Designed miniproteins, single chains, continued (3). Designs and how they scored, part 84

Each design is a single chain, and the fold is of that chain. pLDDT is the mean over its residues in the fold that is shown.

## One batch from the design tools (miniprotein)

Design m10912
Fold by ESMFold2-Fast:
Structure m10912 (fold): chain A 63 residues (1-63)
Amino acid sequence: MADEIAKLPIDEIAALFDQALADKDKEKIDTVLEAIAKYMGVSVEGIRAAIAQSREDARNRVP
């Protein structure tokens, strides 16, 4: 399943991630993150850290 998602263009993966966030489904979120990590050749922890840091930076930029 994650390997099928990893075959999709990054834009499609991003759309699936947005939908999983809207559903608040941790299972789907984890699956999409795993697919992104596989697509990029990085760890899931690395992707989570990058997303968390990016969101925190964006929020702190516009208080």
Scores: mean pLDDT 67

Design m10913
Fold by ESMFold2-Fast:
Structure m10913 (fold): chain A 65 residues (1-65)
Amino acid sequence: MREQAERLRQLGEEKLKEGDYFSAVRYYSEAVRLEPGNERYRRRLLEAYNKWRESQGLPPGRPPP
């Protein structure tokens, strides 16, 4: 599962660079689902989620549970 989660994180990073924040959130969410104890993945998910919220004109927030 670690290799799959890391690949999902890598895809999320690529989408984040492309400005596709929604896809980045989806990839990081899957990485967190596979490794919920990995704080690095949760931090990246929060970053992508906040950038997605900004793109929708919303203030930064915590991702839903």
Scores: mean pLDDT 77

Design m10914
Fold by ESMFold2-Fast:
Order: sequence, then C-alpha cells, then structure tokens
Structure m10914 (fold): chain A 79 residues (1-79)
Amino acid sequence: SMAKKLAELFLSNPEEAKAFLTAQAAAARAALPSLPAEDQPAAARVIALVEALIADPEKAEELLEELGRLQAATIAAQA
C-alpha cells in the first residue's frame, strides 16, 4: 500500500523520501494541465497533500493516519 511505503520511506530514509516525493510532486504538478478535466481536482488535492507533507514532516503521521482511515472505510464499504 502507498501509505505503508511512505511511512517506511520517511522512517528509514527521510532525506531520500523527501527527495522522491518532491520529484513526484513536481512531475505531477507539471502534468496536471494535461490530465482530463474531471481528474484534475482529485489529482490537485493529492499533489497539495504531498506538498504539505514535504513542507511539514510532522504532518506525515496525521496524513498517513487519515489515509489509513480512508482505506478502512473503503474496505468496510466492500463488505
């Protein structure tokens, strides 16, 4: 899962995790105008969350917890 990968990266290699996410956020931001209009709001929100995480690593735990809650809700909805 993405949340587990992000948690492991930040805990084991915080500098590498920041560099990786910064590159991904920049690439995603550059690609945003080329996405279908219907996908842009969701993509922009994800990019903004990643940018916020890079700017304030203390928010990483809160973001990962929220992503975990969203995953749990999705699994419950499928049951």
Scores: mean pLDDT 69

Design m10915
Fold by ESMFold2-Fast:
Structure m10915 (fold): chain A 57 residues (1-57)
Amino acid sequence: MSISPREAVEEAAYMKGKLGETLSEDEIERYMKISGLSAEEIRELVRKGKEEAEKAK
């Protein structure tokens, strides 16, 4: 399956949230450069992953 760089970053940010991790400022900056997403959009994906993990419990 071929995914876009944006989809790859969305998946990575979501998975970080699911694992209970946070992204550093350097990681957010890198993800912005790869995907074109804003820092706020990336942070929201992490938050969604965390909420999903909470729901699964």
Scores: mean pLDDT 79

Design m10916
Fold by ESMFold2-Fast:
Structure m10916 (fold): chain A 58 residues (1-58)
Amino acid sequence: MEAVKELNKKLGLPVDGKFDEATLLALTAGEEMKEFQKKHGLKEDGVPDEAVLEAAKK
């Protein structure tokens, strides 16, 4: 889950590769969510929907 580790770095969170509620809240506030969606081939709408959660769990 390299994309999650990169997001944690950008958000100032521990780089552990876990996608939890704190990561979701921080991503919702900025373009970081669109970057995550782009890396996983999802819609770049900045909304943490079910598709984003499914990609993060894999």
Scores: mean pLDDT 66

Design m10917
Fold by ESMFold2-Fast:
Structure m10917 (fold): chain A 94 residues (1-94)
Amino acid sequence: MEKEKEIRKLIDELVEKLSEINPAVAAVIRALLYWALDEAIKNNADLKKMIKGMKKLAHSVLDGLAERYGLSPEDVARLRALLDEMFKELEKVA
């Protein structure tokens, strides 16, 4: 599916930027987005609704990872900004 390929490419490009700040956070967010995409395709679900739901989950996951890894407030702010950018781009193509 052409749209699926575009979404996967966008996820990969944006996850690469997250990885520059924290590769563990990047890996978890990539896994969540790929899981959500696969489930949406498998169940013929509304991908745009799934992406919106995953945005909330991704921010909650970032909070948990920030506590676990002792991330600085500055790194957390940078990761949040990239997540917001990532989800804006994903919502455009979904």
Scores: mean pLDDT 77

Design m10918
Fold by ESMFold2-Fast:
Structure m10918 (fold): chain A 72 residues (1-72)
Amino acid sequence: TEKALKELEKEAERLVEEVRALAPQLSDDTLRALAEARLSKLKEKGLANGVPKEKVEEIVDRTRAQVDAILA
């Protein structure tokens, strides 16, 4: 549903902001591991809530790219 897609987008945004906030305190390896664990859960939740696979993959890939940009 549109609601499930919007909630998935919000959770992805929260992950990016958490990584940004933690970047001065944790190593890049630790932050990448944290981000990947949370992205895995985000994907599972999106699929379970009926978000189309293509949209879930798009959000996950975009969020990973945003995390990588913060850690570069």
Scores: mean pLDDT 83

Design m10919
Fold by ESMFold2-Fast:
Structure m10919 (fold): chain A 74 residues (1-74)
Amino acid sequence: EEVEKILEEMKADGLEPPSEEQIERFIRAIRGAYEGAGLPLPDEETLRVLAVKASYLIQKHDREEEARKAAEAA
């Protein structure tokens, strides 16, 4: 399943899976973005997949960005 695949990738990269609270926060943010853009809202399962994927991508990007800033500040 898509959610399971993303969670496995997060674990392989040494990242912690998002909590249910964090997933709910991401779902709210994604719904708001779709509504603001005038796009049709995805179904609940799709929103959950997008929320988990967003958490993964953000954590990965934040780690890379932090490493870059540390290197530039040195």
Scores: mean pLDDT 76

Design m10920
Fold by ESMFold2-Fast:
Structure m10920 (fold): chain A 76 residues (1-76)
Amino acid sequence: MVAEARAEIARLAEELLAAKTAEEAEALLREIGRVHLEAALALARAQGASEEELEALRRRHEETLRRDLELLRAQM
């Protein structure tokens, strides 16, 4: 459920703000990305998305996570 995923992401975001190392922050950011992708895929399926659309969503999300990790590393 999207609302449940949002609650989990909020909890992980609080942990990210408390992270003491770059490795801890990266692990939490990856976990946030995974929860977000699962929620996005579930929502897309509920809206009748094709398998091609779901695969495109997975690829786009992977690219976004890669960029976010690069930005995190540049800031730390």
Scores: mean pLDDT 79

Design m10921
Fold by ESMFold2-Fast:
Structure m10921 (fold): chain A 85 residues (1-85)
Amino acid sequence: MLSPSLVELSQRLVAEAEARLAGVTATNQAEVEAAIASLPEEVQLALELEEAIRNKDVEKVRELAEKLPGVSEEDIESLIELTKE
């Protein structure tokens, strides 16, 4: 199970993606794709971070977490603890 801090971080990223998509009323695929593309770096970093946690790569988890916007030092430490399981 993810730590409470990491759960909040993941939910925040998902909520940001959902909030951007919720503003799109058209059934136009291109408009939906444009909304998703507004968060490409954050979404990509989150996916890479999940892979690093699964691989128990502490150094990569730290590096990727530092690149995420709004991540605190406490969040980084929580992510590192997940790799230690």
Scores: mean pLDDT 64

Design m10922
Fold by ESMFold2-Fast:
Structure m10922 (fold): chain A 104 residues (1-104)
Amino acid sequence: IDVEKAKAEYEANPDDLEAQLRYALALIQSGKFKEALEVLEKMAEKYPDSEDVLRLAAILANQAALFGDYETAKRALDLAKKMAEKITPSPEVKALIAQAESLL
């Protein structure tokens, strides 16, 4: 339900960062890790300085690793680390990155 609603909002507003963030989060919560990664990779290209995108990439890395999707987890962690080179991550995001590294 939440994924379908978030997808409809994303499709109606493809240039809206908030709609894209909601869709990526809904995909993560539904275990659709590869689809979430594809959305986040596109968002990172358009919004390279977004801490919200960085946070979701770090969350995706953790969730994918915990569920055994190590390929998606590694790619999400690489994305988060690359974004963290351009912006100073919050203590919360630094903790998420460290946790993902410990799971991989």
Scores: mean pLDDT 84

Design m10923
Fold by ESMFold2-Fast:
Structure m10923 (fold): chain A 73 residues (1-73)
Amino acid sequence: MVKEAVKIAEEGAKEVANGADEEEVKEKIRKELEPLGKVEKVEIIKTELQVTVIATIELPSGEKIEVSATAAK
């Protein structure tokens, strides 16, 4: 589960770093994470050198997990 969430965030960060639309990638990440739990937040942070994706997921138990991944531009 956590490994799958990290992989989804990593692929999203790479897509944005390669010029994909930020809002489209956010929506894709949210949809792909929904089977794992309630997606509370997906954030994309762009700097001059890198893109970071941060996703917060609430598990059915009420526990929250946060995953992040960074890709170079």
Scores: mean pLDDT 80

Design m10924
Fold by ESMFold2-Fast:
Structure m10924 (fold): chain A 116 residues (1-116)
Amino acid sequence: AMSRERRRREIQAATELSARLAGWEDDPELQKKIEEYEKKYGLSREAALIVVTIELAASHPELTPEQRRALIFGAAVMAGASLEELRKALDYAVKKGLITPEEAERILAEFEAYRA
């Protein structure tokens, strides 16, 4: 049925993106984007990785809001980002229209609770 096919595509997209992000140090395309954000926008590597994750998630409309938040949260944890680095990345993403202010606040609150 269509619901099963949609669920399979959602799971596949989330899994493939998660695997790619986990291997970012060996991904030349991701490395180039991370370096671009560090150099052009003065973001730390950790913040740049989070922004790249948000851009990738935004390019996949098949992802649920929960999967999108999980990918962004996972990237922040994997990068060892501070709360300040996450805030800077989220502020940039809101400014670029990649996520809403409400989504950014939710991610930040969840991350702050995780670090508490």
Scores: mean pLDDT 79

Design m10925
Fold by ESMFold2-Fast:
Structure m10925 (fold): chain A 88 residues (1-88)
Amino acid sequence: DEEKKKKIEEGKKLFDKAKELIEQSKADRDKALAQAKADAEALNKEDAEKGKATYAKQVADITQRSLAAYQEAMELGGEGGLLIAEAK
């Protein structure tokens, strides 16, 4: 049944997109954390307290963005799983 095969194919695409989103989110988080650390180290040379406060804010923002991307990936994976289950 081509309709069932199409649902399985679309489910796999959603799984692949979820995996890519998780990988991209990890890469973006690691890059953003590295940048925040570099920025904090530069600020610490001029104002240590300002550097610490800026770093804390950036880490919190990065963490929230990472969690949002992870949730989106989990929702896509769940939708893909439902499509594959419906095809059976």
Scores: mean pLDDT 80

Design m10926
Fold by ESMFold2-Fast:
Structure m10926 (fold): chain A 72 residues (1-72)
Amino acid sequence: GEVVIETPEGKISVNGKEVGYGTQKLTRTADGSLTLTEKIYNPDKKTYTVRTRVYDPQGNLVESKEETRPVP
């Protein structure tokens, strides 16, 4: 897939509102589907959450998952 948007670590905003601190990566596949992967640091400062959302070419959410991982 192609990378459409990839942010460095920093504040994450959605529709002008700050929602957390981490990274966002948006990739597009050849069929027009979009995958949004967000890495957000948790308040404990020892873990981060990876959120993955897949949208079809029409913009409908078709897959959503969340996984918590330890900071190295």
Scores: mean pLDDT 74

Design m10927
Fold by ESMFold2-Fast:
Structure m10927 (fold): chain A 71 residues (1-71)
Amino acid sequence: DKSLEKIREITGEIGDVAVKEAKKGIEKGKSLREIAQELRNMSFNEGDKKSAQELEEAAKYLEEEARRREE
């Protein structure tokens, strides 16, 4: 299952607060750039500083990963 492989690959590198959204995005067939933008938007609306930081770090990771995978 391509979605499960991609979920495991990506969620192993990001914080737990971002895992649910990243998993959901991959299952919906969203690009890593789309998921990164969603995580960045979630970070802006997050009241917990630690969770906001983890979401921002996850967004940066996904942006970098998307760049590596794009032709």
Scores: mean pLDDT 74

Design m10928
Fold by ESMFold2-Fast:
Structure m10928 (fold): chain A 83 residues (1-83)
Amino acid sequence: SDLIQQYQQLLDEAERLLEKAEEAIRNGDYDAAEDYVNEALYYLGQAYVLSNQVPVPPELQQRLDELIQRAKELIKRIAEGKA
């Protein structure tokens, strides 16, 4: 369905942004990393809202959960790097 395609696109965008955040952390650019994670969280939030409107296959629900966990880990690393 178009909604499942939109859901997958939101997860793809979030994953790309989390990869950019990890690169920024490696470069010591914690401000850029924070901006990328916040943008990724926006897309993950949109995917979560869509998951309430359409049955999402278990593998795509698992992908959302994994990306949320990855974002949480990066938030912790950014906070530690800025301390």
Scores: mean pLDDT 89

Design m10929
Fold by ESMFold2-Fast:
Structure m10929 (fold): chain A 114 residues (1-114)
Amino acid sequence: MEARRQESANLVFASAVRVAARLLEKAGYFDEAERLYRYADVLESGRTDTPEDRALREAGLMVAELSFITMEPELIARVLRGIESGRLTPNKVGEIMDAIVRGDEETVERLLEE
C-alpha cells in the first residue's frame, strides 16, 4: 500500500512539473521546458539511487511546489535557473514561495537577484 501511495504522490508532482514545462514552452522558454520534462520523468520514476538522481528529484520537487502557487512562466524559469546554478538553495526557494504567497513582490525580486 505505501509503495502505491508514493507512486501516486510522484505522479502528482511529476504532473505539476509537466504543467510548468508546458507553460514555459508556450512562453518561449524552450530550454527550461525541456529540462523540466526531464525532472518530471525523474520524479515519476522515484529514483534516488545516485547523488545525481537525488539532486534532480530535489530540484523537481522545488519546481513542483512553486507551480502550485504561481502560473508566471518568467518567475518559474528564473527560479529554475537559480536552483540549477546553485545560487538558490531549498531554503531560499522556500523564502521566495513564502514571499509570493504574501504578495511581497519586492522580496521575491531581491531574492531572485541575489
Scores: mean pLDDT 81

Design m10930
Fold by ESMFold2-Fast:
Structure m10930 (fold): chain A 94 residues (1-94)
Amino acid sequence: MAEELARLIRELTELGRELFRVAGKDPEREAALRAEGRVLTERLRALFEELAAERGIGVDEEGFLELIEESEVLREAFEYAEKVAAEMEAEKAA
């Protein structure tokens, strides 16, 4: 099940949003959030590799898109990440 992968995408999305708010304003918290992001990114990569191998999908962009197509949970997590990214971009412009 891709639920764990979707959960990691959501966690990374929320961490990115918090990092955006503190970047340049709180160096200690920024450093801590960047360290956490590295750990979550490594877990995401490892889990993606495991799922790709289990399903016979390539560990590349095409393989990732295939997983999103097969899983509504992954699609929803990705859509949420895109929405948050757009909101952050708009907030940066304001």
Scores: mean pLDDT 76

Design m10931
Fold by ESMFold2-Fast:
Structure m10931 (fold): chain A 73 residues (1-73)
Amino acid sequence: DNAKRGGEAAGSAAGAAGLDAEQAKKAGEYPMRVFEKLPDDGEGYGIAAGAGAAAAGGDEQQARTAHNLALLG
């Protein structure tokens, strides 16, 4: 499932960017609908991961870090 895989990637990126486990889980859940509509590529994953981290309470720097981590793989 693209939505589940994208959500897990976004959660992992948020955790690596410094969000706690609960925030990382929320980050993964937030972009699930976005991952359903975005192409399965690094650019789409980066955008969704950054947005998810921000929605989960991450600051701008954490959102940028999550974006870059998902983009790089």
Scores: mean pLDDT 70

Design m10932
Fold by ESMFold2-Fast:
Structure m10932 (fold): chain A 96 residues (1-96)
Amino acid sequence: DEEIIKELTDAIKDSREGKLDLSKYSKAFRKSLFFALIYMAQGKITSFEQMEELAKKEFSDEKEQKLFIALGRLIMGWSLSPISKELEEAIKKTLS
């Protein structure tokens, strides 16, 4: 979970600084980000249950599933789970 938070905050920071290089991130992160952006663009990320179902269908790896759900919730502006409070705080700190 700390590793997921670190990758997400690093990506947001790098993106804001114009330094985003996807090769720096894990295969799991890149794959989860790719599918999150596709489903967001298709308007299919509408609820937490739908995000969990999409994660289970697209990813057999639990870390990829968690990362996809975290990205989907962040993109939709929804409050993250208790574990994701650290992610929200880290993102706020990075964006400040």
Scores: mean pLDDT 66

Design m10933
Fold by ESMFold2-Fast:
Structure m10933 (fold): chain A 83 residues (1-83)
Amino acid sequence: SYFEKGLEYYKQKKYDEAIDAFAEAIEKDPKNYEAWKKAGEILLEQNQPLLAIKAYEKALELDPDNKEIKENLEKAKKLAEEE
């Protein structure tokens, strides 16, 4: 699956390939909140908090009670305040 390929690339620290694989997973299943969440995590690691916010907001729309996504979204918003 595209999601599993994304996880393998992430494990290998191939972040661009991981993001591409998660984007493919999202295209095939837009309701895959885990793919949105993982994309957001990588975007934060690459210091792209504005893109991470968008990914986490979509993940939270799909899984609104997910505490981990809520916490990651708050962290991304705080990071975005620092240039």
Scores: mean pLDDT 83

Design m10934
Fold by ESMFold2-Fast:
Structure m10934 (fold): chain A 104 residues (1-104)
Amino acid sequence: SAATAEILARAQAAMRAAAEAVEEANKREEEAKKGTLEEAAKLLKESAERLRAVAEELAAVRAEAAANPDMSQALVDSLENVAAAMERRARELEKKAKEAEEKL
């Protein structure tokens, strides 16, 4: 159906956004190692904010997929697992940002 196709397209887009957010977070974490502690804290916080925004979109798409009887449980579980991974990575970067601020 058109509704099922739309949810699948949004799921694919959200999963791509998650992969891009992880790659960007990894790049910003490496950049943080080269700058000042203040710059490191800002880069890590911005990366964590992006990861949380992507996790929120994944959770929204997951809710729509879960409400659609034509959607596979495997897709719903995959969206949940990726959202959880984004949240864990965001918490890791938030902790590193706080550690950088505490060294100021």
Scores: mean pLDDT 89

Design m10935
Fold by ESMFold2-Fast:
Structure m10935 (fold): chain A 71 residues (1-71)
Amino acid sequence: SVADLAFELVRIARSAGVPDEEVSRLLDAIAAQDDVRLQELRDKIESKLSPEDAERFNQLVDQIVESRRQE
């Protein structure tokens, strides 16, 4: 589910010291279909992650975005 994907996303971000508010803004950008804001927040969070966590983070974001666009 989208909730399970979002939970894993928050967990990865927290492990790297990313504030929950930044993850919330990212999820809000996905829900709003604000592609510009989404890319900005995505890049900011990704820069704080290890290469392995960044790969998983991007996979999770892509899955959440795809789920929202199927509506």
Scores: mean pLDDT 82

Design m10936
Fold by ESMFold2-Fast:
Structure m10936 (fold): chain A 101 residues (1-101)
Amino acid sequence: GDESYKIDVKPKVTEKGFKLQKVVTYPITADDIRALKKELVEEAAKISEEQAKEIEKKLDEAIELVEKNKGAKVTGTVYEGEAGGHKYLALSIEIEKKGKK
């Protein structure tokens, strides 16, 4: 399908030392997002408790959208790196709509 929903679940970082170390793209399920949720929230909490809450909310919204769009192609991209001496972990989710409304 030509239309997609894209959800970026990325902590905001301002450090000049930000380094992207690993990017992995693969088909992702709602259960895969649930498995990643704990680690993503824990790593975001090391940066900011406020960011951890925002990340958790976005992940819950992503899970709901994936479950509502059963049968659509869902692609997850996991970003791993370092920022300010802390582990950086982010997830982008793309849900391809099959067909128009």
Scores: mean pLDDT 77

Design m10937
Fold by ESMFold2-Fast:
Structure m10937 (fold): chain A 61 residues (1-61)
Amino acid sequence: LPTLSVDELQDMVDSLQDYIAWVKEKQKAGEIPADKAQKILDSLQQQIDHLQQQIQQLQQQ
């Protein structure tokens, strides 16, 4: 894995959170089926959780 700074990891989290917001908005508008939206949201949340774990490790060390 490439060594990433906290700032770089935070930028990635912010980008993923923006994508989550977009998916939720499209789901509410009926533009994405609920089952498809949920799968995308679950995948994105998993990625955010991994990045936040890395940020926490770097901030505590």
Scores: mean pLDDT 81

Design m10938
Fold by ESMFold2-Fast:
Structure m10938 (fold): chain A 65 residues (1-65)
Amino acid sequence: MKEKAQEKINELLEYLKKVAPEIYEKIKNEEHKIYAAQTAAALRLAGKSDEEIAKELEELLKKLE
């Protein structure tokens, strides 16, 4: 993977870990973890609070597992 793409993935994963650390730990599949991180970033861009993002990710986790 190109450095630029990997850097962005790492940035998204770090954001997920800060906003919803328990969700980060619960997701075992890397693809699902990246998807959750992308969802968190999209919700933040849409103006959602960290609280709202965490709630949306809990619902997402129920669908992924």
Scores: mean pLDDT 77

Design m10939
Fold by ESMFold2-Fast:
Structure m10939 (fold): chain A 79 residues (1-79)
Amino acid sequence: MSREELERLIREIALETLLEAGLPRALAGSMAHELARRATDLLAQGASPEEIRAELVASVSPEYREAVAAAVDRIFAAL
């Protein structure tokens, strides 16, 4: 899988999970894009799933942390 294909897959899973969690489409889209970029960078650096989860959850406002944690868990279940 190319880096671009991996980032796209992560973005799609994140977007779907955030939308299911009730985030507005525009916010979910922007957040999914940033999460996919960060997750892909961390994966390329050899970060563990646990380290990536902790970093991404900490990177968002408290009200979104459960939705982001669910998205990250779904991403690693799909990889």
Scores: mean pLDDT 86

Design m10940
Fold by ESMFold2-Fast:
Structure m10940 (fold): chain A 90 residues (1-90)
Amino acid sequence: EREEAERRVRERVEELIERRLAILDARKPLSEEEKRELREHAERQWEELVKETGLSPELLLRLLEAQELAEEGRTEEAEALAAEVLAALA
């Protein structure tokens, strides 16, 4: 089911965006307007990244998840996930 798979990827991307916004807000308080704008920009960046790379959205999502893990200091988990993406691209 293409639509179901695409919706799951979109939901995961939205989760990652919201997690990022929470981290940014903790470092420097953001207005609700700023949060909305950042969310919209992150969504557009995701669409452009998928289009630009030509990679499957699922592979890009895993790479983005690896980046999030690394930024949280969970580098071992990030490295493992990135290795899975690289293996899929080989």
Scores: mean pLDDT 73

Design m10941
Fold by ESMFold2-Fast:
Structure m10941 (fold): chain A 92 residues (1-92)
Amino acid sequence: MDDEIIREYSELLAQAAEAKDIEGFKKQLEEAKEYIEKNRPSKEEFEALLETMRANLETFRERLAAAGVPPMGEKGKELAEKLFELLKEMKE
């Protein structure tokens, strides 16, 4: 289901952010939320984004594994949920 792709991609992004700069990524996420609220993508644009996520999911996972990025901790899980909700809001 689309929601599974969105969740998995959100988890990969959060995992990468937690390993590098979680506070900087949290700021970028809030800025992205404000941008999306003002410039909400069309259904067609969202479907294109979802297809891009699906196509890149395996490559993103492989890159994180190759870089030795550890599994998400508490902060990463919180960030993954916030990102998942933001992306779901874009769909509706």
Scores: mean pLDDT 74

Design m10942
Fold by ESMFold2-Fast:
Structure m10942 (fold): chain A 77 residues (1-77)
Amino acid sequence: TVTVTATASRDEAGRLVVTVSASDPRVQRFGDLLARLVETGDPDAARRARESLGPEGQRVADAILAAKNRLADELLK
């Protein structure tokens, strides 16, 4: 079983920063690419990437989106 952890934070400029940690190097590589896409603020790019990837890529995308949504909720306060 591959484990995937994603965290989202904001830097000093208020930009979204996403970090992904995965137990599998291949999954880690996908996580790095998806984190970059999500950081651009384009949710459609993240959705399309998820649809183009297999189940492992979908798992990574889901983890990143969950982290981003939690951060967005905090920023609305």
Scores: mean pLDDT 71

Design m10943
Fold by ESMFold2-Fast:
Structure m10943 (fold): chain A 62 residues (1-62)
Amino acid sequence: EEIRKEAEKLIEEVKNSDKLDEETKQHYINAIENLLNRPEFKESVARQALKAIKKKFEEDKK
């Protein structure tokens, strides 16, 4: 649940960014969606994965 909220916020940030190519945006959204579609992931593992995606997104955005 907490992970879902963080993931959805990140999806909004990705969609809202005009600095990324459509392909790159889709890649991030897909990765985040994969986390949302895998409730079997432990929240700690999902949080680490989401953090990695967020960090990569921030770097690609610059």
Scores: mean pLDDT 74

Design m10944
Fold by ESMFold2-Fast:
Structure m10944 (fold): chain A 90 residues (1-90)
Amino acid sequence: SVLDELRRLVAEAQEPFAELLKRLEEAKKKKDEKAIEEVLKEAERFAEEVIARLRELAARTDDPEVLAVIERAIRTVEEDLELLKKLAEE
């Protein structure tokens, strides 16, 4: 079902985001500007892929409750990406 695919996608996205955050903190500690840039570029691509998949799931359902969960998931991915960008500027 769309809901099962949504739950799986959200769960699978958590660990890659945590690893990106860890890599960003390590790059910042070393003051490695190139590594910071590479992590941000990878984070942007990851976010775009997850959001695109969430939008595909949204297109496959007319259930307003499922659509609301998908919209919240997209917002969370966008917020996580913005957090990484802000941390990189510190």
Scores: mean pLDDT 87

Design m10945
Fold by ESMFold2-Fast:
Structure m10945 (fold): chain A 78 residues (1-78)
Amino acid sequence: MEEKYEHLLKMARGLGAALAVARAQGDSDTVAWLEERLKKIREEAASLFETPEEKEQVIKDVDKAYEEGVAAGRADLA
């Protein structure tokens, strides 16, 4: 479970970095695709946990990883 969860967080960070690049390039098709992938990561991460509280926390962790990725990608573009 832990390894799969860590992998999902790593994927979320990668999607965030890719989103920063796609937005900078005005690539709306790639932005839409990345947002759809993030939605699937949230769903998969939530499915790893049983309680509503854990599911909510994990979704927040995924969103935080994604935002960290966006920030890193934006910094690399500056």
Scores: mean pLDDT 82

Design m10946
Fold by ESMFold2-Fast:
Structure m10946 (fold): chain A 62 residues (1-62)
Amino acid sequence: MEEIREKIRKVTDEALDKARTLSEQYEKALKESPQKAQEVRDQAYKFSDEFEDKIAELHKEA
């Protein structure tokens, strides 16, 4: 059980770090350039989808 939890923590920690960077870039881009905001949002969606899938698989293994 703890092994799966550790994997989830590692994946979550890495995802949170990247998500925070993307969120900051998105907020800045929104105010500076709407086109840049769309680009960052697309990257965030792709990342979130992969992260969510990975977490879901780990939960199923638990």
Scores: mean pLDDT 76

